# Designed miniproteins, single chains, continued (5): the designs that were tried, part 95

Each design is a single chain, and the fold is of that chain. pLDDT is the mean over its residues in the fold that is shown.

## One batch from the design tools (miniprotein)

Design m19287
Fold by ESMFold2-Fast:
Structure m19287 (fold): chain A 77 residues (1-77)
Amino acid sequence: IEEKVKELLEEMEKHEKELRALGVPEESIKESTVTLGVMKGISLKLPKEVLIELFKEKFDEELVEFAIKLLENILKE
């Protein structure tokens, strides 16, 4: 779990740095990074509760709600 969480955090940080270097607006960087975090987290098979706690630590409440809705939509068969 720790290695997968580290991989996810490194991927998200790299994504933020790349978008910021390209001059993408901060609002778009945050939303894009949350989306990447959800998709990569699912790909790494991280538990939903672990992903939600990670997002709560890194993002504001609005972005966490966005992440939860995105997770629910993707995990809904």
Scores: mean pLDDT 77

Design m19288
Fold by ESMFold2-Fast:
Structure m19288 (fold): chain A 112 residues (1-112)
Amino acid sequence: HMGRVEVEVEILTDPEAVAAAAKAGKQVTLSVRIEVEGDPETVARLREALQPEVIEFAKRGEEAANAGDVEGMLETVRELFERIRKIAEEAAKGGGDLKVRVTVSFTVTDPP
């Protein structure tokens, strides 16, 4: 039986402000936080599948942010959301309900 899948995504930092900071010479670091609630077996499958995807998309989003590419940042977040939803749906095919909350945040610092 396929479990119910619920996925939420939140961007904590304004992408326009992040791009403006990068253009002003600041360095941008992207963090992705994923919180998963559900059946322990389904959660374990999801965590294993998500780890490499999160690393790839975080790096891609960080590169777009440091290039001042607002559209590239937004596209990367949208692609990450879609990928997470598909992986969550696949994990839920084994049964059990699943709730995934994705929080994307950009940290702006002075260059080293």
Scores: mean pLDDT 77

Design m19289
Fold by ESMFold2-Fast:
Structure m19289 (fold): chain A 81 residues (1-81)
Amino acid sequence: DETERLFEEIRKKIIEKGEKAGDKKKGEEIAEEVEREIRELAERLDVPEELLLKGLIYGEDSLSEEQRRELEEREERLLAE
């Protein structure tokens, strides 16, 4: 559930930024901010951006059992102080 929690936090940040922007931001600008957030998180977890995007867009079930465990292990290291 750690990976699901992390994905939910990312989704929440994206939604909050979208709500703040309202009609003021272009879709391209929002997409750029989303890419930046995912890139930064990928660097922190030391995983490919594509792996995070796949899990975020298609859900955890789209990830292999090993990929999901790898993310959980990286998340634990990130959260452990």
Scores: mean pLDDT 65

Design m19290
Fold by ESMFold2-Fast:
Structure m19290 (fold): chain A 74 residues (1-74)
Amino acid sequence: SEEERKALIEKAIERLEQLVDRSAATDPAGAAQLREKLEGIREAVEKGDIETAWKLLQEAHDLLAAMSDARAAA
């Protein structure tokens, strides 16, 4: 449901904020990109656009995977 998606997004925002904070010192470029997605997710939620917020959350997960791969390669 939309209500369930909203609850998941809100929980994900908290997790992403923690990940941005933790990554800022070791991967400032990745942290900046993740912060931009986080800002977009919050804006979409504020506007009631849960579909856009969900899409941006998926894009944030893709960024996290890319950041993890880059770190493993280093």
Scores: mean pLDDT 81

Design m19291
Fold by ESMFold2-Fast:
Structure m19291 (fold): chain A 84 residues (1-84)
Amino acid sequence: MAEEAVEKLRELEEKALAAAEAKDYAEAAEYLQEGADLIEENLEPLSEWVAKEYGLSVEEARELLRRSAERARALAEELKKKAA
């Protein structure tokens, strides 16, 4: 269900923030990568959920989710550089 994917995304975000606060930047990057993967794996149900929740078309929601996954991957790469 889309709500399960949303809850998992929240858990991954909390874990990424906790890892970053602990200066475990490599682990924070891994959680962000997992979040991006989860968005891509659940793109259709998440797009439908976001469209209904925010009053967007499904196509607009899908584009926003793809951009969100791209941003998460970019942030993960930046955190990996801090870990190195």
Scores: mean pLDDT 83

Design m19292
Fold by ESMFold2-Fast:
Structure m19292 (fold): chain A 71 residues (1-71)
Amino acid sequence: MSKELEENIQKLEEIAEKYKKDPKLSGAGDFIEKMVKQIKEDAKRSEEKGKESLDKALKTLELQKEELEKQ
């Protein structure tokens, strides 16, 4: 696994932990935690699959952030 992929996974884990500590954001934290688990499983199969899962997760988070910013 590349250092860059590991660093991005670690950042997502930190975001998930912070969100889980906030009662209003606990659901979002759980969702991010599940995405991290999937990325780690895909990365064990191949670095390319891990990166693809990471890119998909980041895009999903960006869309959720836009929805939260609207309301």
Scores: mean pLDDT 75

Design m19293
Fold by ESMFold2-Fast:
Structure m19293 (fold): chain A 86 residues (1-86)
Amino acid sequence: AAALVERLAERARGEGQKVLDAHKAGRDFPEEVLEAARHALRAGELLRAGADAQRVADELGRAEELLSGPEAGEQMRATVLALLAA
């Protein structure tokens, strides 16, 4: 269960880093995409630091909410919390 969240957070971190690196190189992105990338990176950092499951779920949920809407964000939070509780 935890290994699935680690894979999800690592993918989110990697994709967020690519977006932020491209932005630093001069590529324009919508503000919500940049904000989502920052939340994705934060989730990976929090997971590696052994932070509370709720904090990791909130960061991944916020990233998904910004990209895919509030229902997707709520589903992401619920999924991460369930996987980290198992």
Scores: mean pLDDT 82

Design m19294
Fold by ESMFold2-Fast:
Structure m19294 (fold): chain A 54 residues (1-54)
Amino acid sequence: SLEEAIKEIEDYYLSLLEKNIPKMTKEQLKVALKRFEFANAPLSVIEKLEEILK
């Protein structure tokens, strides 16, 4: 289904973030969050970054 395809894409991007987040500064993560919000990235990706920045 379309919903399954969207979830697979979200999971893929979340896995890429998990690899790169530990290598990034808090300032770089804030820039990434703003860019993803502007690009209308999946809500799950945005929420993951917001949680890390708390």
Scores: mean pLDDT 75

Design m19295
Fold by ESMFold2-Fast:
Structure m19295 (fold): chain A 68 residues (1-68)
Amino acid sequence: MLEAVLAAEEAFVAAAEPLLAELEAEIARLEAAGTEENRRRAAVLYSARGLIEAALAFIEELRRRLAE
């Protein structure tokens, strides 16, 4: 079971970097468009980015603890 969890975390970390890059690009595009709807969409993406960054930080902490 532990190996399956670690594999899932590795997959998430590998997927997170391109997803964060895509979120950054889409946020910039929505902000450049300047409509109220696009600003609301950008706010949702800001929240998603924050959650992904928090999850990455948590996974790093767990990996440090498992290495002990």
Scores: mean pLDDT 79

Design m19296
Fold by ESMFold2-Fast:
Structure m19296 (fold): chain A 69 residues (1-69)
Amino acid sequence: MATDDQLFSLFLEDPSRFAPALASHGLPTDLRDLAQAAAVGRAAIVRALRDVKIEVRPANRALLAEAAA
């Protein structure tokens, strides 16, 4: 599984990268709002992403793993 550090790093590098991928697979595209929330801390963003993962289809999980790996 992707680590929270890897997910957060990729998210910060290009939040828009996740938005199109998530949108194409039916996940929320509120990553822009999460990026704005980066000022409130890494842990909060990682937790939000993890919570989204529990609802992610296998295809979406593969995309997140590919992006995070």
Scores: mean pLDDT 50

Design m19297
Fold by ESMFold2-Fast:
Order: sequence, then structure tokens, then C-alpha cells
Structure m19297 (fold): chain A 74 residues (1-74)
Amino acid sequence: SMLDELKAEVKKLAEEAIEAIKNRDSKKFHEVVVRLGELVEEAKRTLSPEDLAEFLAFYKEEMEKVSKELEKAK
């Protein structure tokens, strides 16, 4: 489903963001953040309200993992 494909892409990009943080690769981190923003906009245009709610909950959980890694890098 589109929901499953978008969730899989978010998970992949969150993992790439964490790797970029660990490697102190600011350029790669920026590229990943831009793509994550594009996925959120795509989800808003393509998903039903129910699927969008599930997508945004999943996205928030994945972004919390990224945020925790960023805090550890301070």
C-alpha cells in the first residue's frame, strides 16, 4: 500500500539521518531532512485522513529517534 511504502521510506531516511549525525555529515543530514519534508507533503496529498494519522504518528516516533541521536551529539 502507499502507506506502507511511505512508512518504509521514512524509516530508511531516519536511519540515514542518524548515520549522518554519527558521521558529522551536515550536508547528508540536510539532504535527508529535505527528503523527509517532501514525504510528509506527499503523504498529506495522497493518503486518506485515517492513513495520514497513522503515517504522522509513525513519522513522529521515527523523528524522536533522530532527535535523541542529535542530543547525544552535543
Scores: mean pLDDT 87

Design m19298
Fold by ESMFold2-Fast:
Structure m19298 (fold): chain A 62 residues (1-62)
Amino acid sequence: SSAEDYVPFVLSAIERLGGEATKKEIQELMPRSVAPQDVSNALKTLLKEGKLELKDGKYVLK
């Protein structure tokens, strides 16, 4: 899984959405070639690194 390749793109998408986003909003900004699984893996990586937090179903930049 190339989840690491999508981390910068997922971060950029959240920044473009004002610093917080649902998984669906992030997915909608990704190219069709990016699978929902790759987005999920990138989000898990960012949560583990402490760069994001999950509040009420939204991923929020720290």
Scores: mean pLDDT 80

Design m19299
Fold by ESMFold2-Fast:
Structure m19299 (fold): chain A 77 residues (1-77)
Amino acid sequence: SSLQEVAELLREYAEFMRSHEDRVPGAGENAETLERIADLAEQGKSDEAIQRLQQLAQSGEVIHPQTAQQLIDLLKQ
C-alpha cells in the first residue's frame, strides 16, 4: 500500500539522518519529525501525513521540497 511505502521511505530517511546526528546539528530532531509522519502513515492517517509533508515541502529544512512532494503524490494514489 502507498501508506506502507511512504512510512518505509520516511523511516529510511530518518535512519540516514540519525546516522549523522553526531556531526550534523539538528539531524536527530529532523529524524524524529520524519518518524512522527511515518507513524501517521502507518496508522492510516493519510490526510494528516499529507498536511505534515506539505509543511516540510514549504520549509525545506528537514527534507528537500521535491522529496516531500514525491511522498505526497504517492499518498494521493
Scores: mean pLDDT 84

Design m19300
Fold by ESMFold2-Fast:
Structure m19300 (fold): chain A 92 residues (1-92)
Amino acid sequence: VIEKAVELVRKAAELVEEAAKTSKYPLETKAFARLLRLAAEWMGKSSNLEEIESVLELLIEAAKELEKREPELFKPVVELLEEALKLVQEEL
């Protein structure tokens, strides 16, 4: 399931990269996309599901703050990250 969770985080990063083109906060949005890509790379190499869960929870919190400002752009991002978290939690 970790492979599927990594795919979801990468897909979230792609959506955030596209969102940066229309966002009122393009630099912050690009920084978040970079963080999501780094997290996906790290998750693919990590064996610690509890650490992965903690990082995903933090990324979801960050995405929800962006969603409050621009819900049309970031609601799909939050949904993908929450799906990734559920997959990781099912393996715990």
Scores: mean pLDDT 87

Design m19301
Fold by ESMFold2-Fast:
Structure m19301 (fold): chain A 65 residues (1-65)
Amino acid sequence: YSEEQIAKDILESSKTALKQAQSDPSTPQKVIDLLQEAVKAAEEGDVYKALSLILQAAVESTLSK
């Protein structure tokens, strides 16, 4: 269970993505909401839920193109 280190890396990446999304006023609210839930899931140690939410945010961002 070096899974603890992976969870920390996912949490940091999720926080960075959320901060970047929040700093861009053109980012859809749906993407911000999904990234906020991803950060929360990562903080709770739910790595799979966090990854699922990050993927959903990426898909929403791509479809808004």
Scores: mean pLDDT 78

Design m19302
Fold by ESMFold2-Fast:
Structure m19302 (fold): chain A 64 residues (1-64)
Amino acid sequence: SADELVDEAIASLPPSVQELARKVWELWRAGKSLHEIAAELGVSVGTVRRLLQRVQDNLVELQK
């Protein structure tokens, strides 16, 4: 159910960033650095860091 929790965490984000957040999470899980993810997706490292942090925060809340 970890994948279902991740889907729910992403669904808690604004619709406009949900697909980007999913791609960030998948690349991070594949072992890519924040800089590599930013380069792959054409976004800033700050955007990657913020989305990854928000997904992690939502995931923690869903496990309580």
Scores: mean pLDDT 84

Design m19303
Fold by ESMFold2-Fast:
Structure m19303 (fold): chain A 80 residues (1-80)
Amino acid sequence: SLSEEELEELLEIIDRVAGDSSTLTPAQLHQVMEEVAERMSEEVVLLFSGAVLKALEEAGGSSTVPVSLLKRVLEEERNS
């Protein structure tokens, strides 16, 4: 399970990579995954990978993910 501190750090990484964009491209998602793998545990990396797949599925198979959707999925995993 994702801790509150781990969620906050993950959301900060997402916001930094996305900048002023409302969506994350595949290249930006890869950058977030690399930063998560470098800074966080393998357990969080696996959880984030699952959240990205779920967000892509909810986005209707689009290769880009709305930042708000990814954040919602991660927050839901924290609260589950």
Scores: mean pLDDT 80

Design m19304
Fold by ESMFold2-Fast:
Structure m19304 (fold): chain A 99 residues (1-99)
Amino acid sequence: DKEKEIKLLEEVLNEIDKIITDIEENKLSKEQIQQKIQELLDKVKKMVEENPDSEVLKEVENELKALLDQIPNMSSEEILRQLQLLRDLVSWRLRKLKQ
């Protein structure tokens, strides 16, 4: 269901934007950033389990897993940059689905 996938991706985009804003406002420690990304990954994993045909949700899951694995070796600024790239990816895919 294309409309269901759009709603799920809009939810993912909104959650990414919240984390980005909190990092930009210096509201989160590195441990809290890691926790928020883990919570988002857990949410996306559930979305993939319930929507196994969504290649976009699987791609987002893989990107979040890769980011979490790198967090111990990254600055908050590097994490912010990676989240901004993920936001742009989700936003672009969402625009394509709405066409």
Scores: mean pLDDT 88

Design m19305
Fold by ESMFold2-Fast:
Structure m19305 (fold): chain A 72 residues (1-72)
Amino acid sequence: NAQQLEAEVLAAFAEMYLSLAKIALNRGEKDLAKEYIELARKVLEQMRAAGLDPETVARLEKEIKELEEKVK
């Protein structure tokens, strides 16, 4: 169905942004990492507002928080 497809696409975008944030952090590019974390956050909030895949949202939220601690 359309909602499941939307959830899969949004989750893929969030995971992509988080992967890019990790790469940026490993390269010492903190500002770029922060930008990717913010993009992942926007996708997560869209999923949350639409009630899409709460378990995936919870896992992504934890990963975002872990990365935010690393970019402090």
Scores: mean pLDDT 85

Design m19306
Fold by ESMFold2-Fast:
Structure m19306 (fold): chain A 76 residues (1-76)
Amino acid sequence: SADEEARREAEQKRIQERALKRMTPYEQEVLRLIREAKQGADIDTILRRLDELAEKYGMSPSEVAAYKTAILKAAG
């Protein structure tokens, strides 16, 4: 329903905002990937680059999930 969709979107936004407010050495790189997704870049390539950053910097599964959601939402 529209109410459930609105509630889910609000929760997703809250998770994304919490993830983005964390001080990380890779924050700028993740924001670049989100921007590339908005510009129509290949989503499979972007998700691979995110997975590489996650491995390199030891991102939590919840943090990776939040970034994947942001990338997919940015892609449309």
Scores: mean pLDDT 78

Design m19307
Fold by ESMFold2-Fast:
Structure m19307 (fold): chain A 88 residues (1-88)
Amino acid sequence: QTVVLSKESQTFKAKKGEKVTVTFTITNPSTDQPATATLEVVNKKTGEVVASKTATDIAPGQTVTLTLTFTAPEDGEYVAIASVTVQV
């Protein structure tokens, strides 16, 4: 089963048509399991995922930087969420 090891989020405002770059630095805190990191940007008003990026096979203790660039579909608040998961 998928286990969530860490979750980080950033809330920000964007204007329609604005090009936004979101960056998270994440570490796999596991001592023995490779991890998957998923970065999702969600429109806070609608709950729609407007952009996502995934990195797989992050070694135990490895640090990776996830960078995601997208164009905001509408004015408003967005939440960028970075999650680190392992399979058990």
Scores: mean pLDDT 82

Design m19308
Fold by ESMFold2-Fast:
Structure m19308 (fold): chain A 81 residues (1-81)
Amino acid sequence: SWEGEIGRLLRELAASLSEEVREAVDRVAKATWMAYLERGAAAGIETLRRRTAELQARFPEHAEAIRATADRIVALLREHA
């Protein structure tokens, strides 16, 4: 399932991150899911894009990996939602 693929992408990203960054990523994932469930795909994508840019600014050493994972999740949300 596309939801299972998102879970896999997040687990793979988390394996390379410190605890602080993992917790920040988890908060962004939860905010994205809440926006998606409450306001639909466009709101979820917008929330993910905005929160991902914030994470990249806070953790520049992980910016590329975080962005790559977020872009894959956006693609899945666009295709299936």
Scores: mean pLDDT 86

Design m19309
Fold by ESMFold2-Fast:
Structure m19309 (fold): chain A 84 residues (1-84)
Amino acid sequence: TEEKLEKLKEAIKKGEFEAIKEVLRLWLEFVIEHNGMSEKEKQSAEKEVKKVEEEIKKILETDKEKGKEIIERAIKMLDHLKEL
């Protein structure tokens, strides 16, 4: 719902890792659906996203400037998903 996406966007703006993680998962689901991935490819993509999530969490905790860049990119990603 539009309300749910707006709450997600507000949480991302606050630097909430769980909100950023949700956007990454939504993007992964979109990529899987549109590329006709095999089960093995889906599992590999899931593992890669998990690694990216860990890296993002570390950056948000340790690097304020890079954290802002991640937040901005997550917002753009969510906005692109809204247009699809």
Scores: mean pLDDT 79

Design m19310
Fold by ESMFold2-Fast:
Structure m19310 (fold): chain A 74 residues (1-74)
Amino acid sequence: SKLVEEAKELLKKATELFKDKSKKEEAEKLYEEGLKAVRSAYSEIDRLGKKDKEKAEEQRRELEELLKEVEEAR
C-alpha cells in the first residue's frame, strides 16, 4: 500500500542518516516523521487484515523489522 511504502522509505532514510554523525538532528526528525507514518500505515494494515490476514501480518512484520533497524542505528 502507498502509506505502508511511505512509512518504509522514511524508516530506511532515517537509518541511513543515523550512520552520519553530522546528520543526527536530521535523522531524529525523520525518525519522528517515520513513527507518525507507521501509525497511519498500521491503520491501513488493520483494514487489509479484514480481507487478507496473511498479507496484513507480512506488512506488519516488515514495518517492525525496519523499526528495529532504525532504533538499533540510533
Scores: mean pLDDT 81

Design m19311
Fold by ESMFold2-Fast:
Structure m19311 (fold): chain A 56 residues (1-56)
Amino acid sequence: SSMEIRRVQRMVQSMGIMMQTNPQMAQMYYQSYMGSVDNWSSDAQNLFRQQMSQVM
């Protein structure tokens, strides 16, 4: 859904900022998100994985 995609975009944006200020905490949040990502739509999963590979 559009709301789900917007949430993923916000999460990626926050991760990008966190990688610049606290990379260790960013890694912890990434692991937490990966624990729930399988419950998301395929579009949201693909977007998150693609965008996170560019940030992490």
Scores: mean pLDDT 80

Design m19312
Fold by ESMFold2-Fast:
Structure m19312 (fold): chain A 63 residues (1-63)
Amino acid sequence: ADAAREAALAAGADEAAAEALGRAVQSKNPIEADRMGARAAASGTTSAEGAAALSAVVHQGGG
């Protein structure tokens, strides 16, 4: 959860989007986590590389 939130913030997502992503990952719902990860990437000025890194963290962060 925290790793996904920190990755979203590092990628330039706003605090609300980062928090929503963290909660989605914590719920262990990969579909919702992926959806929130896409929103976090879209809300920030995220490079393609940053978006890929964020997606990887979301998929790994099912703890």
Scores: mean pLDDT 63

Design m19313
Fold by ESMFold2-Fast:
Structure m19313 (fold): chain A 72 residues (1-72)
Amino acid sequence: MPRPPMTPKEEKLIERMEELGRKIAEEQLDEDEQLELTAELLGVPVETVREWIENEDWEGLEKAIKEAIEKL
């Protein structure tokens, strides 16, 4: 099944997310450190990311990811 081609901005964000995932796995980062890095990647406060995860607000998280792609 052909996937639509990713834009260069989407590829760049995915690469950064993959690097973040590798760093988390390699350095065994705790939950707070993971949230801080995710917040930095998305350009939002860490408390905002924590709130999305605690409330399972996946729509808020998805919106932030889309905004991060647009800003690249």
Scores: mean pLDDT 70

Design m19314
Fold by ESMFold2-Fast:
Structure m19314 (fold): chain A 80 residues (1-80)
Amino acid sequence: MVVLRVEGDRAVVVEVDPADASIHGLSLGESVSLEALREVTGIEELRDGQEVEVPSEKLLELSVLLGVERLVEAVDKVTK
């Protein structure tokens, strides 16, 4: 499982199960957009300082969305 804390416009990994970290390549301090967190958890209202637990069965979806966000950021940076 992974716990993410909402910090401004992003959610930051503040706790991670070592087995899930190894399997999904997730690390403390990694961040996702609030849109990705909403997509994975179904939680519409996210507030600054809120902590959200993502269970192990949803971590593959979270990892895929992280990969997509990195690709979008790379493309957006060169096309603007």
Scores: mean pLDDT 73

Design m19315
Fold by ESMFold2-Fast:
Structure m19315 (fold): chain A 78 residues (1-78)
Amino acid sequence: SPSPDQKRALEAGTLLGVNQIALATLKRFNLQPSNKMKDLINKNIDEARKLAASLKDEETQKALLEEADEVQKDLDAI
C-alpha cells in the first residue's frame, strides 16, 4: 500500500503529466489555448507545487518542482 507521501507525489505527478499532454497536443496541432484553458493549467501547476512542497522525500519534491517549472515554461511559450 502506498504511503501518504507517495500518494501526494502521484497526485502532483498526475496533474503535471495531464497538463504536459495537453500542451504537447496544442503544439503538435498548432492550436492556441483559450484564456480559460491557460488559467486552468496555471491553477493545476500551483496545486502540484503545493503538493510537492508538502512531501518529505527531498529528491521527489525537487523532481516535481523542476517538472512544474518545465510545464510553466511550455505554457509561457504559447
Scores: mean pLDDT 88

Design m19316
Fold by ESMFold2-Fast:
Structure m19316 (fold): chain A 70 residues (1-70)
Amino acid sequence: KGGNEDGRRAGRQAAEMGAAGDAAGAATSGYESFLNGTGDVARYGKLAAEAGARGDAAAASRYGQLAFEA
């Protein structure tokens, strides 16, 4: 089971996929950030997953970046 480092890595991946316009990929990585992170990493990871699931790649990218920076 990953800690905040694994959650932040997944958040970074969500940010990169979202920036590339891959909303589905960003949602998957955001969800991984939520599962593996704690606190703000998990919170932003969940928001990235929800944005990606809506097809909002730009919002998923922003939240993934926030998860990475947390």
Scores: mean pLDDT 85

Design m19317
Fold by ESMFold2-Fast:
Structure m19317 (fold): chain A 89 residues (1-89)
Amino acid sequence: DPPAETIKVKVKLTGDAEGEIELEVPRGTSVRELVMNVLRELGLDPKDYEVKVTVAGKEVDPDMSLEELREKYGLEDPIELTVEVKKKK
């Protein structure tokens, strides 16, 4: 796909994996896709982890795009996401 306008995102990981990563991704990227990419970048298999994503203390729909998330919650760049990561079994 042609490069679209991008959104700057700051992801904070908590729980069984800790870290902070800043990414610039296409506006149409879903929350789920972003989280999977972040986990993979950190050497974690998304299949082995349960994740809960919050923005400003509110749990977000993982099927929502970052553009929709930004509009719905009135967020400014960088969009700060907190991802609680729990290892399965």
Scores: mean pLDDT 78

Design m19318
Fold by ESMFold2-Fast:
Structure m19318 (fold): chain A 89 residues (1-89)
Amino acid sequence: SPLDRTLEELHKIMAKASQTLDPALVLKLDQTFGVFEIYISVVKRTKSMTPEEVLDRLIKQLEKIKEQEPELKSVLDEMIEVLRRTKEE
């Protein structure tokens, strides 16, 4: 599905960023991504939302994290861009 391909691209961005980030920041990214995987799995199972609605909610959550964790801004901006591109397709 489009969401599965998006998750794979986000994972690749995180893997690349993890080569240069502090381990504590890597842990925060891993925890955030894990929550996103669970959330997408639940939404797919319940069929409660469209893929576009899911992408919008994930974008809002990443924007919120970016405000709280400025050291993650660069990697989060890349992840947000992936989500925005997926929504436009």
Scores: mean pLDDT 80

Design m19319
Fold by ESMFold2-Fast:
Structure m19319 (fold): chain A 74 residues (1-74)
Amino acid sequence: SRAERDAVLQAWMARAAAIVAEARRQGWSLDELVARLRAETARLQATLDPALADLVRGATDTFIALLREDAARR
């Protein structure tokens, strides 16, 4: 349902934001940030049905692409 999709995306966004904040605090490399994001996404996906797991995977891939674009500008 839309409500389930919204809840899953909200949970993923909250986790991604927390990981980015931790990366800034710890001075993580982009590669380490990407690895941490993928690990957290895999953990979240383990609790979801296949359609919602695919949604989270797509959101993660898009976010990582945007992080790489941001890094290339710096």
Scores: mean pLDDT 84

Design m19320
Fold by ESMFold2-Fast:
Structure m19320 (fold): chain A 96 residues (1-96)
Amino acid sequence: SREEIARRAVEGVREMGERLGLPEELLELLLELASKGTEESMLAAAVVLSLAESGQLETAIKVAELVLEGRLEEAARVLREAGFPLSAEVLEELAK
């Protein structure tokens, strides 16, 4: 179910956040994305996590905020400017 998917995603984000030592601000944004339990929110959370693993914490926060606001095209632009064109394409597909 969507609720079960969201619950597991929230647990996964918490575990990864602890392992990676993510800033509280970014962890809160990721938990909000995970709690939505949609395919779109899960893909967006994966993109944000990949940015964080690459050390791009400020970009990850900005992208997560824009995605939560429904501003997917702006989030994709931020990703392209930061040098992540494949991640930008994922968000552009979600905006269609």
Scores: mean pLDDT 82

Design m19321
Fold by ESMFold2-Fast:
Structure m19321 (fold): chain A 68 residues (1-68)
Amino acid sequence: SDVIERIFAAELARLGISGVSLEQYSAAVRAARKYLAQGDEAKALEAMKAYGFSDEQAERLLAALKAL
């Protein structure tokens, strides 16, 4: 939903992550959350990187998602 996309955009800005579209962010986070629910952090990181996140950006976002 647009609300979820805006929340993640604000969270990514707070983490210093920019230069990726909200659509890419939304898709990456949905895939990452799916794998995190299964306990598969490695696949969560791979999914975020497939949508254009760097290693550092993916790790920062993973930490934020685990805190939610």
Scores: mean pLDDT 76

Design m19322
Fold by ESMFold2-Fast:
Structure m19322 (fold): chain A 80 residues (1-80)
Amino acid sequence: SLQADIDAIVSSFNTVMESVEQTANKILDSKGREEVSKLLKEIEKHMAELRKARTQAEVDKERAKIIAQLSKIAEILKKA
């Protein structure tokens, strides 16, 4: 079902976000941690919209936005 797919995607992203927070706390300075924290808050907003999705197209749109923010976080972590 669409709802089961959304729940699986949200669970997966929550695991990734937890890993990101742990890594950022280990390798980044205060400025880097603040930048990652802001991006994680943006992801949380998109995840809230993902949970409200009523069609596959809406799921795909919000998922793409979350992936884009995660890519920005990956570049910050890579430069550390």
Scores: mean pLDDT 89

